# Designed miniproteins, single chains, part 20

Each design is a single chain, and the fold is of that chain. pLDDT is the mean over its residues in the fold that is shown.

## One batch from the design tools (miniprotein)

Design m669
Fold by ESMFold2-Fast:
Structure m669 (fold): chain A 82 residues (1-82)
Amino acid sequence: MEEEVEKKIKELEEKFKKTKDAYIGAVIALGLAALGKYEEAEEYLEKVGEIDKETAENARKFLEYAIENGLYEELKELTIKT
């Protein structure tokens, strides 16, 4: 699972670099947080906020809820399925 999430994050990072798609950036942040990389996740949410503040705000709220409720597997699945 962790290796699949890391591989998917790398694919999404390449895609985000080319497209600057706020949704892809948000999913990268969620995947990083699922791996316990909270500082990197916050950095990506800042990048998303530069593109689309609403997407960044929604992703932040979802991430806070997921962390508070221990929904790490849900975050991993969302990342892999994107």
Scores: mean pLDDT 82

Design m670
Fold by ESMFold2-Fast:
Structure m670 (fold): chain A 82 residues (1-82)
Amino acid sequence: SAQEQLEQQLERVVAGAEVLRAEAERSNDPRTARLAADLLAQEIELLEQQMKEVGASAKQKAMLERLRAIREEMEALARRLE
């Protein structure tokens, strides 16, 4: 179903975001952090559009909030390292 596809996509994107965050923190490179933030912004926009079209559970909304938090962390890291 569209809901099952959305949940799988959210889980994949959250897992990828955690990997990007860990790599950005490990590299301590503002460019890596900026790239992570930009990629997450793009993924979040697409997920928000899908969630508006198919609806979203509380769990899915929490996963989107987690992605927004990771993006903010990456933006802050990029600013701190620049």
Scores: mean pLDDT 86

Design m671
Fold by ESMFold2-Fast:
Structure m671 (fold): chain A 81 residues (1-81)
Amino acid sequence: SDDTVDLVAMMLLLAIHILDGQNPEENRKLLIELMKGISRETFEENIDKAKEYLMTELGIDEDTVEKAVELVREILKELEA
């Protein structure tokens, strides 16, 4: 698998854990650290493959994945400011 797709999938999984209230402070810190190493353009280029991986391999609901995407996009936007 592409290393970047795996990284984006991990970021989305961390966002899902944050939204679900699982260790939100630590998972947010980990998410932000991973996101510092990736541009918004690179994230957007790999997001569709990462979403498909989460839905097909991990059986995560599309609505949950979309909420995770929105959270990561908001944090990326804040980091670019």
Scores: mean pLDDT 84

Design m672
Fold by ESMFold2-Fast:
Structure m672 (fold): chain A 80 residues (1-80)
Amino acid sequence: SEEELQKRIDEVVERVKTMTPEEVRALLDEIMADPSLTPLEKFRILTAVYELARKEGRLDIARVARDAIFELMDKIKAQE
């Protein structure tokens, strides 16, 4: 549901605020591997992390999120 997805986005975004780039990458890898999430839901969570990182000036986290987004897109293409 949209409400469940928004809650998860909010929880992930809040957690990322205090995380290192390595911790963020591990979290994003868990999200990408989560079979309960659709590709679109994964994309929305990853883009929310990227947008937060850009807004907060955390360029290290923004790069990690950007790279994860590209990896997710490549995985989606490969599975089609």
Scores: mean pLDDT 86

Design m673
Fold by ESMFold2-Fast:
Structure m673 (fold): chain A 69 residues (1-69)
Amino acid sequence: SLEKELERLETLKLLHQIARNTEQWLIEKVPNMPQEIKEQLQRTVALLDERIQEYDKQIAELKRQIRES
């Protein structure tokens, strides 16, 4: 059902948000992190942000379909 797919996507978005926030916390809180590692974590955060935005688009479209039904 559309409702089950919505729940699945919202759960996946939440898990990606937790991962993103954890990586950002590590960047901010780990002292003397080597620049190469910091840049790798920053790239991971950017990729997670892009994936979260894609989930937001899919969630918005599903919510629109449910409202129109």
Scores: mean pLDDT 90

Design m674
Fold by ESMFold2-Fast:
Formats: sequence, structure tokens, C-alpha cells
Structure m674 (fold): chain A 85 residues (1-85)
Amino acid sequence: KEKLVKEAAELSVKLAKLLEEKVPTPEAAKLILEVLKILEDAGLTLGEALEVLRKGNEELLAKLSEEELKEVIELLKKAIELLEA
């Protein structure tokens, strides 16, 4: 689980840096909203979910199950790919 938390945190920070330089496409924005929904469903507030996406807060990410972390990682990877294109 710790490896998944670190990967999700790293991808979150990478996405946040890309969003400072680029406006997300509607497709990328949808993926980001899906990540926020998973974080909120895991018991995070909207503010905590945004903190995860902005700073990769590992303590908050550790509240997620392994399956939720895997879903978040895949969605973040896809959003990053769309922003890098």
C-alpha cells in the first residue's frame, strides 16, 4: 500500500505543476473530477481532496483502499498524458 500512496502523491504533484502551465481539456478535467469524487467517497472533504491533488498529501492518500489508490493512479496518469500532448 505504501508504494501506491507514494505513486499517487508523485502523480498528483506532477499534474498540479502541469495545470500551472496548461488549461485542462474537457477530457482531462473530467478525469480530475473523477479523482476528486474517489477522494471524497473515501471520506476526505473537498478541501482535503484538493490538498491531495495540489501537494500529494500522503497521510490523506493513506485513508484510501488499495483499489481506490489504483483507480486514482490510473486516472492521474491519463490526465497527465492528455496535458503533455
Scores: mean pLDDT 80

Design m675
Fold by ESMFold2-Fast:
Structure m675 (fold): chain A 85 residues (1-85)
Amino acid sequence: SELEEKLKKLEEEIAKNPSLQKYIDLARVYHELKDYEKMAEALQKALELSNGRLEPELKTALGIAYMLAGKIAEGFDYLVEGVKA
């Protein structure tokens, strides 16, 4: 599928040169594939590389990913942090 081809390309590009945007794109592909554990892993890497950029949005997305992956307590904590002004 197009998503599987995009996943392979992103994994190869990240292995060569990781970046915030590449991990965000990787998380989007995992979301479409409904692989929420891998989505959360990609978003954690994005948050680590963010230097404060998109931090509320990344924490909100992480919260959702963790909850969908069955990690309810971790997901709730990230969601609360992400929605704070």
Scores: mean pLDDT 86

Design m676
Fold by ESMFold2-Fast:
Structure m676 (fold): chain A 74 residues (1-74)
Amino acid sequence: MSEEELREIAEGLLEAVRLGRGEEAVRALVPMPEEDFEPLVEVIERLYSDSPLLPEMLELVERARELRQEALAA
């Protein structure tokens, strides 16, 4: 995934958190390739370092990653 695509995902995640749609955002992130989760975290931390919503955004990304790993562990 390109940095531009990751930036769009990060912006969408911030909006989802603001609208109380965190669970929808988690479900949308589950199909994301494993290799894109760490780059997404880096983009979020770069763009939203001063945001009070940063911890919630990072928690949602980590939860999506955990759910993906559980789904693939069959």
Scores: mean pLDDT 81

Design m677
Fold by ESMFold2-Fast:
Structure m677 (fold): chain A 74 residues (1-74)
Amino acid sequence: SPEELANLQAVVDAMLGILQQQYQQYQTSNPEVAQLLQQAIQQVQSLKDNPQEAMDVLSRQWDQIVRQWQQFQS
């Protein structure tokens, strides 16, 4: 329904805000993680009219970012 899509878009927007905040936080301490965050932000923004696809991309990109972040912390 349009309401469900609007609710999903709100979640995507909230997640995007978190990614943008994390990007700024990691920009100095972990530039490689910041680069991955920037790529995820750009990909999600390209899907602005498809919140279901954006959510799927966010989930996949977040898993990759966390995995890379752990490798850089190791």
Scores: mean pLDDT 75

Design m678
Fold by ESMFold2-Fast:
Structure m678 (fold): chain A 67 residues (1-67)
Amino acid sequence: HHHITEEDLEIVKRLAELYKKYPLAEITFEQVKAHSDEELEALAKEQYQKNIEDRVKKLEEIMKKNS
């Protein structure tokens, strides 16, 4: 509901850092506002693990078919 603020920019930076560590994590802007950096890392890590596992399994299926 607010315009882009200093806090919003800081949240975007925190999201970018999380995405660098845990690409494919689906952390929302609201979650960043509501949680500490440590809690966000835990959430991003869990989501990243799920997303990586899904993508790895999908890739394995494709690679087995192609091999």
Scores: mean pLDDT 74

Design m679
Fold by ESMFold2-Fast:
Structure m679 (fold): chain A 64 residues (1-64)
Amino acid sequence: DEEKLKEAGERLEQAGKDAIAAELKRGGLNPERVRAAVDAAARELAQELGISPEELMRRIREMA
């Protein structure tokens, strides 16, 4: 479902932005915390779509 993949991509991008904003609010950027937040969001979105996180990331890259 292309529409749901696009929506998932937007939600994944927003999760990354939110993680960065939260780190900056704490007075610094921790790349591992940002990565963990994005990975968690990708797992959740992939589960909602019924695919693997790897497959979700592959399809999002194909749409970019």
Scores: mean pLDDT 77

Design m680
Fold by ESMFold2-Fast:
Structure m680 (fold): chain A 101 residues (1-101)
Amino acid sequence: MAKEEAERSAEGARKGAEALGRAETAEGKVGGALGAMGGALSAELAARRAGNEEGAEKAREYMIKAGKYGGLGAVAETPEERREHGRKAAEYAEKAAEAAK
């Protein structure tokens, strides 16, 4: 069901944000950021597949914000900044998942 898919997407985003915060290499930062952002994208696709056009539009708005913070986290030079940006990316991915149900 769309709800189960959205919940899985939110969990993936949280794990991505945690990985981003712990990353010490450029590859780790990019991987963590992509994980956090990927959750929001999956939520939009789940909503569209379920025929929830309003939820998909809201999820897309949150996906764009998640992408922005994920990108900022990937280029952040300090672990503190990476954790903060990753946290915001995961928060928006979770909002995208909630909007998608």
Scores: mean pLDDT 73

Design m681
Fold by ESMFold2-Fast:
Structure m681 (fold): chain A 73 residues (1-73)
Amino acid sequence: SAEIQRIRAEIRRLVMEEAALTLEIMKLYVQMRTATPAEQEELKRRMEELVRESDRLTAEIRALLARLRALQA
């Protein structure tokens, strides 16, 4: 159905966004190894923001997957 195809496309988009956020968090981890204490505090705040965004995307993906499963039942 058109609704199932739309939900699948949205899940794919969000999964790609989640992957991009994971790469950004990994880059910040690498940067923290050589950072000054002041830079580490800023990087830590940025990482916390990205983790919150990742948690939000994960929740949205789970909700869409649950809806997709219900429509396929």
Scores: mean pLDDT 89

Design m682
Fold by ESMFold2-Fast:
Structure m682 (fold): chain A 74 residues (1-74)
Amino acid sequence: MEKEILEITLKFHEVYKELVEALKNNDRERLKEILAKYGIELPPEDMPFDEQVEWLKSQLSLKAQEEIEKLKNG
């Protein structure tokens, strides 16, 4: 279980890094691709960069928590 939790955490950390890189590069198509794989909606178009980063971090944290809870509860 601890190994699986670590793997989930590392996976979502890599996703976060890819999302931040796509945001910095203004690569909207890359953002959409990555987010679609994890069932996360695109942040609002008019959201400031810092708020987009924080929102994405929160969404990824929620998805990671959901996967961890599935492991703990069967």
Scores: mean pLDDT 78

Design m683
Fold by ESMFold2-Fast:
Structure m683 (fold): chain A 88 residues (1-88)
Amino acid sequence: SYDLDAVVTPNPDLQALLRTTGVTESSLTLSDILNEFGLLATELGLVDYETHTVDLKDTPLGKILGVDSLDMRDVKHILGLLLTSTTV
C-alpha cells in the first residue's frame, strides 16, 4: 500500500507540468500529486469518461510517465507511475 500523506518532490519535468495547474510548491503529498494529475489530465482533454482511460500518447505527461495510456480506476498503478517521477 502507498502512504498518501508521504511528502515527495516531483522531478523537474513533472514539476514544470504541475506549475501549469497552479502548483507552486516544490514538495507535495502523494494525495496532492494524484489530485493534480487528475486535474491536469482533465484540463488537457486526455480523459475518456466512457472507458475510464487517460490517453497519454504523444503528450509531455506520457513522456514523463513512460506510458501511452492508463486506466483512471487503477489508482495503485497511477501512484506507482507518479512515484517513478518523484523522490521522498
Scores: mean pLDDT 78

Design m684
Fold by ESMFold2-Fast:
Structure m684 (fold): chain A 104 residues (1-104)
Amino acid sequence: AAGKVIATIAENAVSNLEKAIQYAKDGDIEKAIEYATKAKNAMKRGSRLAQEAGFTEAARLFDEAAKWAEKGIKYLKENGDVQKAIEYFKKALELARKAAEVAR
């Protein structure tokens, strides 16, 4: 079912966001950006697939999560606010988890 595929995409995004948060905490900014970018791309793909399948709520959650991940990436690239980036990645993580739950 489409819901299972969408949930799997959300779970993959969650895993990549958890890695991004851990790398950011460890000071590995390049790896944090890499994994956050992977999560963002997965969530953008998830949003499109969810919208096409009629999972409107999951699509919105993915889109919002991708925006928070993008904000976190920008803060890391601006080299001034690792803590704010982690906060934004955690917001993206929460929304990605909700997308998985809604999709079932």
Scores: mean pLDDT 87

Design m685
Fold by ESMFold2-Fast:
Parts: C-alpha cells; sequence; structure tokens
Structure m685 (fold): chain A 95 residues (1-95)
C-alpha cells in the first residue's frame, strides 16, 4: 500500500544517510523512527534480512573485536544489503 511504501522509503533514506557517515553505529538504526522500523519488523522477509545481518555483525565483532576498519566495512555492506531488500519490497508493493 502507499502508506507502507512511504514508511519503507523513509527507512531507506535514513539508512542511506548512515552509509555516508565516517562512523556508523548499528544502535542508531533502532533509535531513528520506531514506526518505520516496525514496518520492517512486521515483514517476515525484511525481518529475516535484518536478523541475519545482525547475527553476521555480532559474529564478526566476536572474531575480530579490535579490527574497527573491518567492522565498519562489514556494517556498510550489511546496510547496503538491507537497503536492497527494502527497495525490492517497495517494488513488490508497487506491483
Amino acid sequence: TAEKIALLERVKAYLQKLLNQQSISWSQVDENDPQALAVIEQNPKLLQVLQDSDARLRQAADEAPLDAAKQQALLQQELQEIIKAIEEEIERLKG
């Protein structure tokens, strides 16, 4: 629906802004827009992408806790994957 598309576009815009920052924190994603994030969490496919990304980020932090550069590169990669999944869902909703 148009309302879901608008909320997903808002989340996508926020995540794209995070990709352009020199220092990114995953916690900033959760704090940004509770209503827009709830749309992702209520979508099983998007929720799975988010959960898989979180699991991979936690594993990487555990395996290389002192490699901040690699952790930031992985975070950027995971954000790009989430943005892609959101874009695919927007296109699905458009028909």
Scores: mean pLDDT 72

Design m686
Fold by ESMFold2-Fast:
Structure m686 (fold): chain A 66 residues (1-66)
Amino acid sequence: LAAQLAEADERGRIVLQAMALLIEDPNATVREIAEKLGISPSTLSRTIRAETGLSVGELRALLLAA
């Protein structure tokens, strides 16, 4: 339980940091965001989909429409 909660908190932090980077640079690629976070592009895409139900592109579109 504690290990699973710590892992969930880490995924949440990745999503929040990715959202902040997308707001700072809306033209940033998935690769650039992943490199700044120290993870692979596939891990970033999978984590965002698992946490938000959206792709990185869909999340970017939502943030730009705000």
Scores: mean pLDDT 76

Design m687
Fold by ESMFold2-Fast:
Structure m687 (fold): chain A 99 residues (1-99)
Amino acid sequence: GLEEKIEKAKKEIPDPKEAMLKLLKDVLEKGEKLAEELGLDEKRVEELAEKLIEEMRKEGVSLSDEEIEELALPLAKAALVLEILLKNKDYEKIEELFE
């Protein structure tokens, strides 16, 4: 599960922040592939991305505005993919997303 992935990332990357970023990138890359396969609504992706930008700015995350904007679109796609998979009860694909 996610726990095993975190432990493996910690062993390969001694920096916890860098390990977390690598895990996030892996999940986002798989999420983007599934987003293409599912044919996500572009308008819904954009609306969620804008909301994520606003929330990340409010929380004062230690990322630049440019990094926040670059991260928001992949996160929105991954979140919508997860919502669709949960609605369809496609637990096998959900497991693949976090593998």
Scores: mean pLDDT 71

Design m688
Fold by ESMFold2-Fast:
Structure m688 (fold): chain A 118 residues (1-118)
Amino acid sequence: MKPKVYYKETEDTIRLAYDAVLTIDGKKVELTVILELNKKEKKLTIKIAPKTKNEEDIKKAEEWAKKLGELLKKEFPNIEVEVELISEEEFEKLKSEMKEISEEEYAKKIAEIYEWMK
């Protein structure tokens, strides 16, 4: 399990970022996932930054994120869900504004986000 999780909260937004490894048809695809909740707009944006320049792997990561978005929209029908592909460079810029948090704090923040989305 990847140990690094990043967090940023403003008045209207909560942003979580974490490293993920997808296993699709036996192939490992590494990416960073950013979940950004806008509380005022009731909108969740799922941003993915694949750690590869392989077009096939990028497509698989994007398809995974779209499926995650469908599941979250089904669970939270009052929330608008968008999926966005971003570059590693864009992720590093966002990460520079975020604080690294523990796995325990991450679990608490996910629970808080879920409560706000209900």
Scores: mean pLDDT 78

Design m689
Fold by ESMFold2-Fast:
Structure m689 (fold): chain A 88 residues (1-88)
Amino acid sequence: MEEKKKKAEFYKQLGEHERRSAEVAERNADEIEARSKKLQEEYDKNPEDKKLKHEAGLAGSIAGLNRIAAETARWVAEQLEKKAKELE
């Protein structure tokens, strides 16, 4: 019985860690998306500046990866939280 309670606490702690990881990735995505939008707006004003186009595209891709990371961490947290509850 004690082993089950310890295992539940472990999964709960891992879930909390994954929730924090998701929050960090989501904030990073929001900040990088805002930067990508500003770079795109600068490129739209200067369409001959291929460096601005490249930087905007790169920022957009990095933001997308952070969104995927946040979604994945959130899903993992939900699975860990379910396991912890099943063990209570």
Scores: mean pLDDT 86

Design m690
Fold by ESMFold2-Fast:
Structure m690 (fold): chain A 88 residues (1-88)
Amino acid sequence: MSLEELKQALLELLDKIREALEAGDIEKALGYLEKMEALVEENKHLFTPEELKKIFEYLEALREAIEAGDVEAALEELDKLRAFLQSL
């Protein structure tokens, strides 16, 4: 997988997380988040160690907001992760 293909796949998963959060489906949102985490881990060789650390920090912040049921905070964290991924 190329970095561009991976970025597109991750951005699509973020859109699915947003849709699940807006529908109130926390379990579905967490399921898509776990798919993102797995996809990043499987393709970690495409990132620098610093980029990889930042991605996992953003993923953890997003997970914490989703698990807290704070949809507003979760959407803010999602937008931060999206912006970071788009900068790669």
Scores: mean pLDDT 88

Design m691
Fold by ESMFold2-Fast:
Structure m691 (fold): chain A 84 residues (1-84)
Amino acid sequence: MAAVEELLRRIEAGAESASTEVVNPKTGKTLTLVALRVGDDSLVLVLVDPETGKVLARSDFLPLPVPLERALETVEELLEKAEE
């Protein structure tokens, strides 16, 4: 939770990209969540396996600024998608 909030804060402060660690509650595995700025007005969230570098899931474009609740919902969707 706090990790996703800090990730968004870094992007809103002007970072082109930022990353943090998230734990998939179903597997117990720690994954890398990457936020990528796309232009001035959009964000994409990408879930990556830190051991293999494999992209496990990717979000649709999210308009900036992203509400924290929407970001958290998107992260949950990515974690669900990564398990399939």
Scores: mean pLDDT 79

Design m692
Fold by ESMFold2-Fast:
Structure m692 (fold): chain A 80 residues (1-80)
Amino acid sequence: SMPLEKVAELELKNLRTVSFGSWRRFRVLLENYLKQTTSEKEKKVLEKLIQAANDVIAQGDAAEPAFRKALLEAIKELES
């Protein structure tokens, strides 16, 4: 029920401080949003972010910059 922008802001603050457990929690949050949204634009954005989060979970810190870039692009797409 929270907007994706607000979710992104909160999760970026949490992820700055530690561990891969935060990425799994964030993925669950994105999956819940995907199940609730009726917007095709939001579905596409959420699917891309879920994929990027999966890459961080699988590959570790090396994939985090790509996730952050995808998240910023997602926020811009949703603001448009």
Scores: mean pLDDT 69

Design m693
Fold by ESMFold2-Fast:
Structure m693 (fold): chain A 95 residues (1-95)
Amino acid sequence: SGYETLESMANTLAALGDALYKQGNYEASARSYQKSAELYKDIGENATSARKQAYSHLASTYANLAKSFEKAGDLDAAARAKEMSKQAGATAKNV
């Protein structure tokens, strides 16, 4: 249940990020996506059986994080998140 609990938490934080983005609270949206990404990264690094799915979710979460940063006006953070999304997507494809 450990990784299932972390995945559920990551999914909930990503959904919270989506809700905050729709409300126009872009900074809070970015913080929720960052926490979600940290959990998906932990799962991907430590749960071999879930690695591909975790990095796929990580890529999507970083892409959404980039959009939140763009709307918040943090273009440098958005560019970094976009690059992290590409790297996570490549990792998901290669496992």
Scores: mean pLDDT 89

Design m694
Fold by ESMFold2-Fast:
Structure m694 (fold): chain A 69 residues (1-69)
Amino acid sequence: MEEEAYERIKEVILENKDAPVEEQAKALKEEFEKVAKELGEERASKLVQRAILETFSVEEAAKIAQAMR
């Protein structure tokens, strides 16, 4: 379910908030892959993007999104 996946993504972000950007990106990428298997890549990317934007500043969100690619 999208809401459960979203909360799980948010938890991963918060648990790794003190980690370097590259490590945060790695953890988020792993969770994204799990969600993508459940809900598809389009829904997973939307949920990850939403969680990042709600949890981090715009500057931090941009750095993490870049590091995930």
Scores: mean pLDDT 78

Design m695
Fold by ESMFold2-Fast:
Structure m695 (fold): chain A 82 residues (1-82)
Amino acid sequence: MKKKLEEALKKGKEALELVKKDLAGEINLGPEGILKALEEAKKAFKEVYENGPTEEMKEEGKKGLEEAEELEERALELGLNP
């Protein structure tokens, strides 16, 4: 399970990075792409938060979830509605 959770954490971070780049105007995912990336990130970080083998990994998952929620709120404020 450790490798799977480390891969989930990496995937979540990569998804957040794509959303950040789109919001910064570096790429164009579009509203659907942003929301899909946020859903993927939240799913991955939630799995790490719930099933992480260490407190450090669970904390990383929790931080990722909080960041994904903040980016989702920002995207909605910019009119990128689902």
Scores: mean pLDDT 78

Design m696
Fold by ESMFold2-Fast:
Structure m696 (fold): chain A 72 residues (1-72)
Amino acid sequence: MDKKAVEEAIEEGVELLKQGASTDEAVEYVRKKLKEAGLSDELIDSAAQIVRAVAEGRVSAEGAKEAGKRLA
């Protein structure tokens, strides 16, 4: 289920940021997880951009989850 995979990857990426991971580490984690789930490059890029936006303080963790649900 694409929606569940995207939501889980974004949540885990945001959790890594909370644990002190770098933006690039969190983004790479999300990309790898979604590639393993067989999602499109477009969807992977969108999810990675959301996690980067959270790291930059432009989007809240709650907003990222909501955006992820809308992608799938």
Scores: mean pLDDT 80

Design m697
Fold by ESMFold2-Fast:
Formats: sequence, structure tokens, C-alpha cells
Structure m697 (fold): chain A 91 residues (1-91)
Amino acid sequence: MEERREEARRLFEEAVRLALEGRLEEAAELVLEAGRLVARGLYEQGKITLAIGIELRAIGVALDILASEDPEEAARLVEEFGREALEAFEE
């Protein structure tokens, strides 16, 4: 799980950078990929309901990023979701 957690963290960090650049579509795509990676790890742990929750949250956050007109707001959305998703690995 450590390797997958670190890869998810890297994807969230890259999504923050893309959001700050105003590259919102690319940031949203990375949030979706990172969310799927976290969910996959949770599925492997048997945490099915939590995994589904993370996937749905990732979709919601991606849509909020695409609707954002402020790069700082978009980056904050990525950071907040990233912390929540990565914490799910530790439960």
C-alpha cells in the first residue's frame, strides 16, 4: 500500500500545480486518476463502501475544479480532497 499511497500523493501534488497554472481540465483528470488509485487500494483492503465514496468524491471535486474561475480555489479543492483520500488508506 505504501507505493500506491505515494503515487496517489504525487498525482495530487501534480494536480495542485496544474490547477495553479490554470490547466483545470488536466488537474481534474489527475484528481480522477488519483481518486481511482486510492479507491483501488481500498478495494484490495476490502473497504468497498469507502472505496466507492472516494470515487464519487473524486468526480465531484473534478467537476468543482472545472467550474472554478480561481486557480487558487481549484488548487485548494485538490489539496483538501487529497488529504482526505490519503487518510483513508490509514483507517
Scores: mean pLDDT 84

Design m698
Fold by ESMFold2-Fast:
Structure m698 (fold): chain A 95 residues (1-95)
Amino acid sequence: SAAEKQRELEKLLKEGEEEVEEFKKENPNPPEIEQLQIELWELVQRALEAGIPEEVIEEILRKARERVAENGNTEENIKAELRRIIEEIERLLKE
C-alpha cells in the first residue's frame, strides 16, 4: 500500500512534468512556471495523502494537457493551466 501510493505519486508528477518539459524544449522555462510546478507537486502529494483517487488527478492533468495542445504551447497557456489544476485540486481537498 505505501509502495503503491509512492508509485501513484511518481506517475502523476511525471504526467505534469512532461507537459512543461515539452515547453522547455522550445523556450526557456520562466521562473513563474517553475514556481507553479513546485506548488502543483506539493499539492498533488497532499491530495494523494488525503485519499483523493489517482484517477481523478490524472484526469485533471490530462484535460489540461489537451487544452494546451488545442490553444498552443505558450507560456501564458501553460501558466493558466497550471493555476487551473492547482485550483481544482485545492477544491477537491476542501470537498
Scores: mean pLDDT 71

Design m699
Fold by ESMFold2-Fast:
Structure m699 (fold): chain A 68 residues (1-68)
Amino acid sequence: ELEEREKELLERVEELAKEINESLEERRARVREAANRELSEEETLEVAALVYKGMKELKEEAKEKEEE
């Protein structure tokens, strides 16, 4: 079922995101590089993990600024 597969993919993305120790700039550079070429399924999940981690960090920063 689609919902089950989505859950599995999200879990894999979250696991990959936890293993990322690169700076935000380095992660953005990797995402930009990947955007210029066709990715394998595994590479797509790695890029998704980079974006997920970056978006989560940006959302937390934005929330902190709004709660002043």
Scores: mean pLDDT 71

Design m700
Fold by ESMFold2-Fast:
Structure m700 (fold): chain A 79 residues (1-79)
Amino acid sequence: PKASEKEKEEIEKRAKELIERLDKLEKELLSKEKDERKKAVLYSAIGIMKSALSMAPELDKKSAEETLESAEKAIKELE
């Protein structure tokens, strides 16, 4: 079952908020990290999370919620 129109709007809003947090985190972490290899890994991981969040509104409700939860947990661990 796909999310309702109203649930999709909520998912989109949450995804946008998490993407904004990732953008801020990317700028902060990449400016602080001196190791070029670690920088590349961080950049790739953040990029993958942003892509997943961008697709969240197109997923079914359960998959979207799991994506949002996983991203939020990862962001909190990096903050």
Scores: mean pLDDT 78

Design m701
Fold by ESMFold2-Fast:
Structure m701 (fold): chain A 83 residues (1-83)
Amino acid sequence: MEFTVTIEEDDGRRHTLTITVNEDGSITVTGEDEVANRIGEGIVAAVKKYKRTKEEVEKALSSIEGKTVTGDELGVRLALSGD
């Protein structure tokens, strides 16, 4: 499943990420620029570290589809399955 998320930096700059959730619960992230790609690498590492299921990752990403979030907030949501 594929999700589009907007990441906002602390200075208000926004970057768009396309996140694909794989069958094993791993993710592939494509950024529109270098900053988005670096944020994507951190998100991939967080998902691996916390070993979330495909369903938990998809639920977390679905809750923020079309919303603007910080990279840290997205990482926390993916780690903790965000309520």
Scores: mean pLDDT 72

Design m702
Fold by ESMFold2-Fast:
Structure m702 (fold): chain A 62 residues (1-62)
Amino acid sequence: KEELEKLLADKPGYSIVEENGVLSVMKGDQTLFSIENGLVYGYRSTGDAEFDLKVAQILSKA
């Protein structure tokens, strides 16, 4: 998602990794959550409630 990439580009230390059709959002070496076939699993809070909410809004718009 282009919106997710833009959001993460504004936050240093975050990255997106895509392997075998699974898109994972990373913070440093930690996996925050993964997306496969439009399903989100393994979600973990970043410790920033506003950032977590923005991520959830982007994911729900898909």
Scores: mean pLDDT 67

Design m703
Fold by ESMFold2-Fast:
Structure m703 (fold): chain A 99 residues (1-99)
Amino acid sequence: SAVEKAEKAVEEALKELEEEKKKAEEKTKEEIEKGSPEDHEKLRAKGEAEKAEAEAEAAERIAKVGEENEEVKEELQALAQGERDRALAIKERALEAAK
């Protein structure tokens, strides 16, 4: 039952991540359609940063599920750390592109 609860919580976190990524993609597309061609690269970088933020939030939810289930704790902590590292790298690249 604990494993089933962990699976459901992870599924919910991943579903929320997918919705947030979709919203970020739609927002980026709309901004590109309204913007000038010279803004496209910066708008894409901004959209990637927003997706990275969603990944970081999902990582924290997954990490919390791992803390509540010892059998899968190590695996879920590793998954969460990978998402945090990716989110940080994308944000750093987006900030450099904005300079």
Scores: mean pLDDT 76

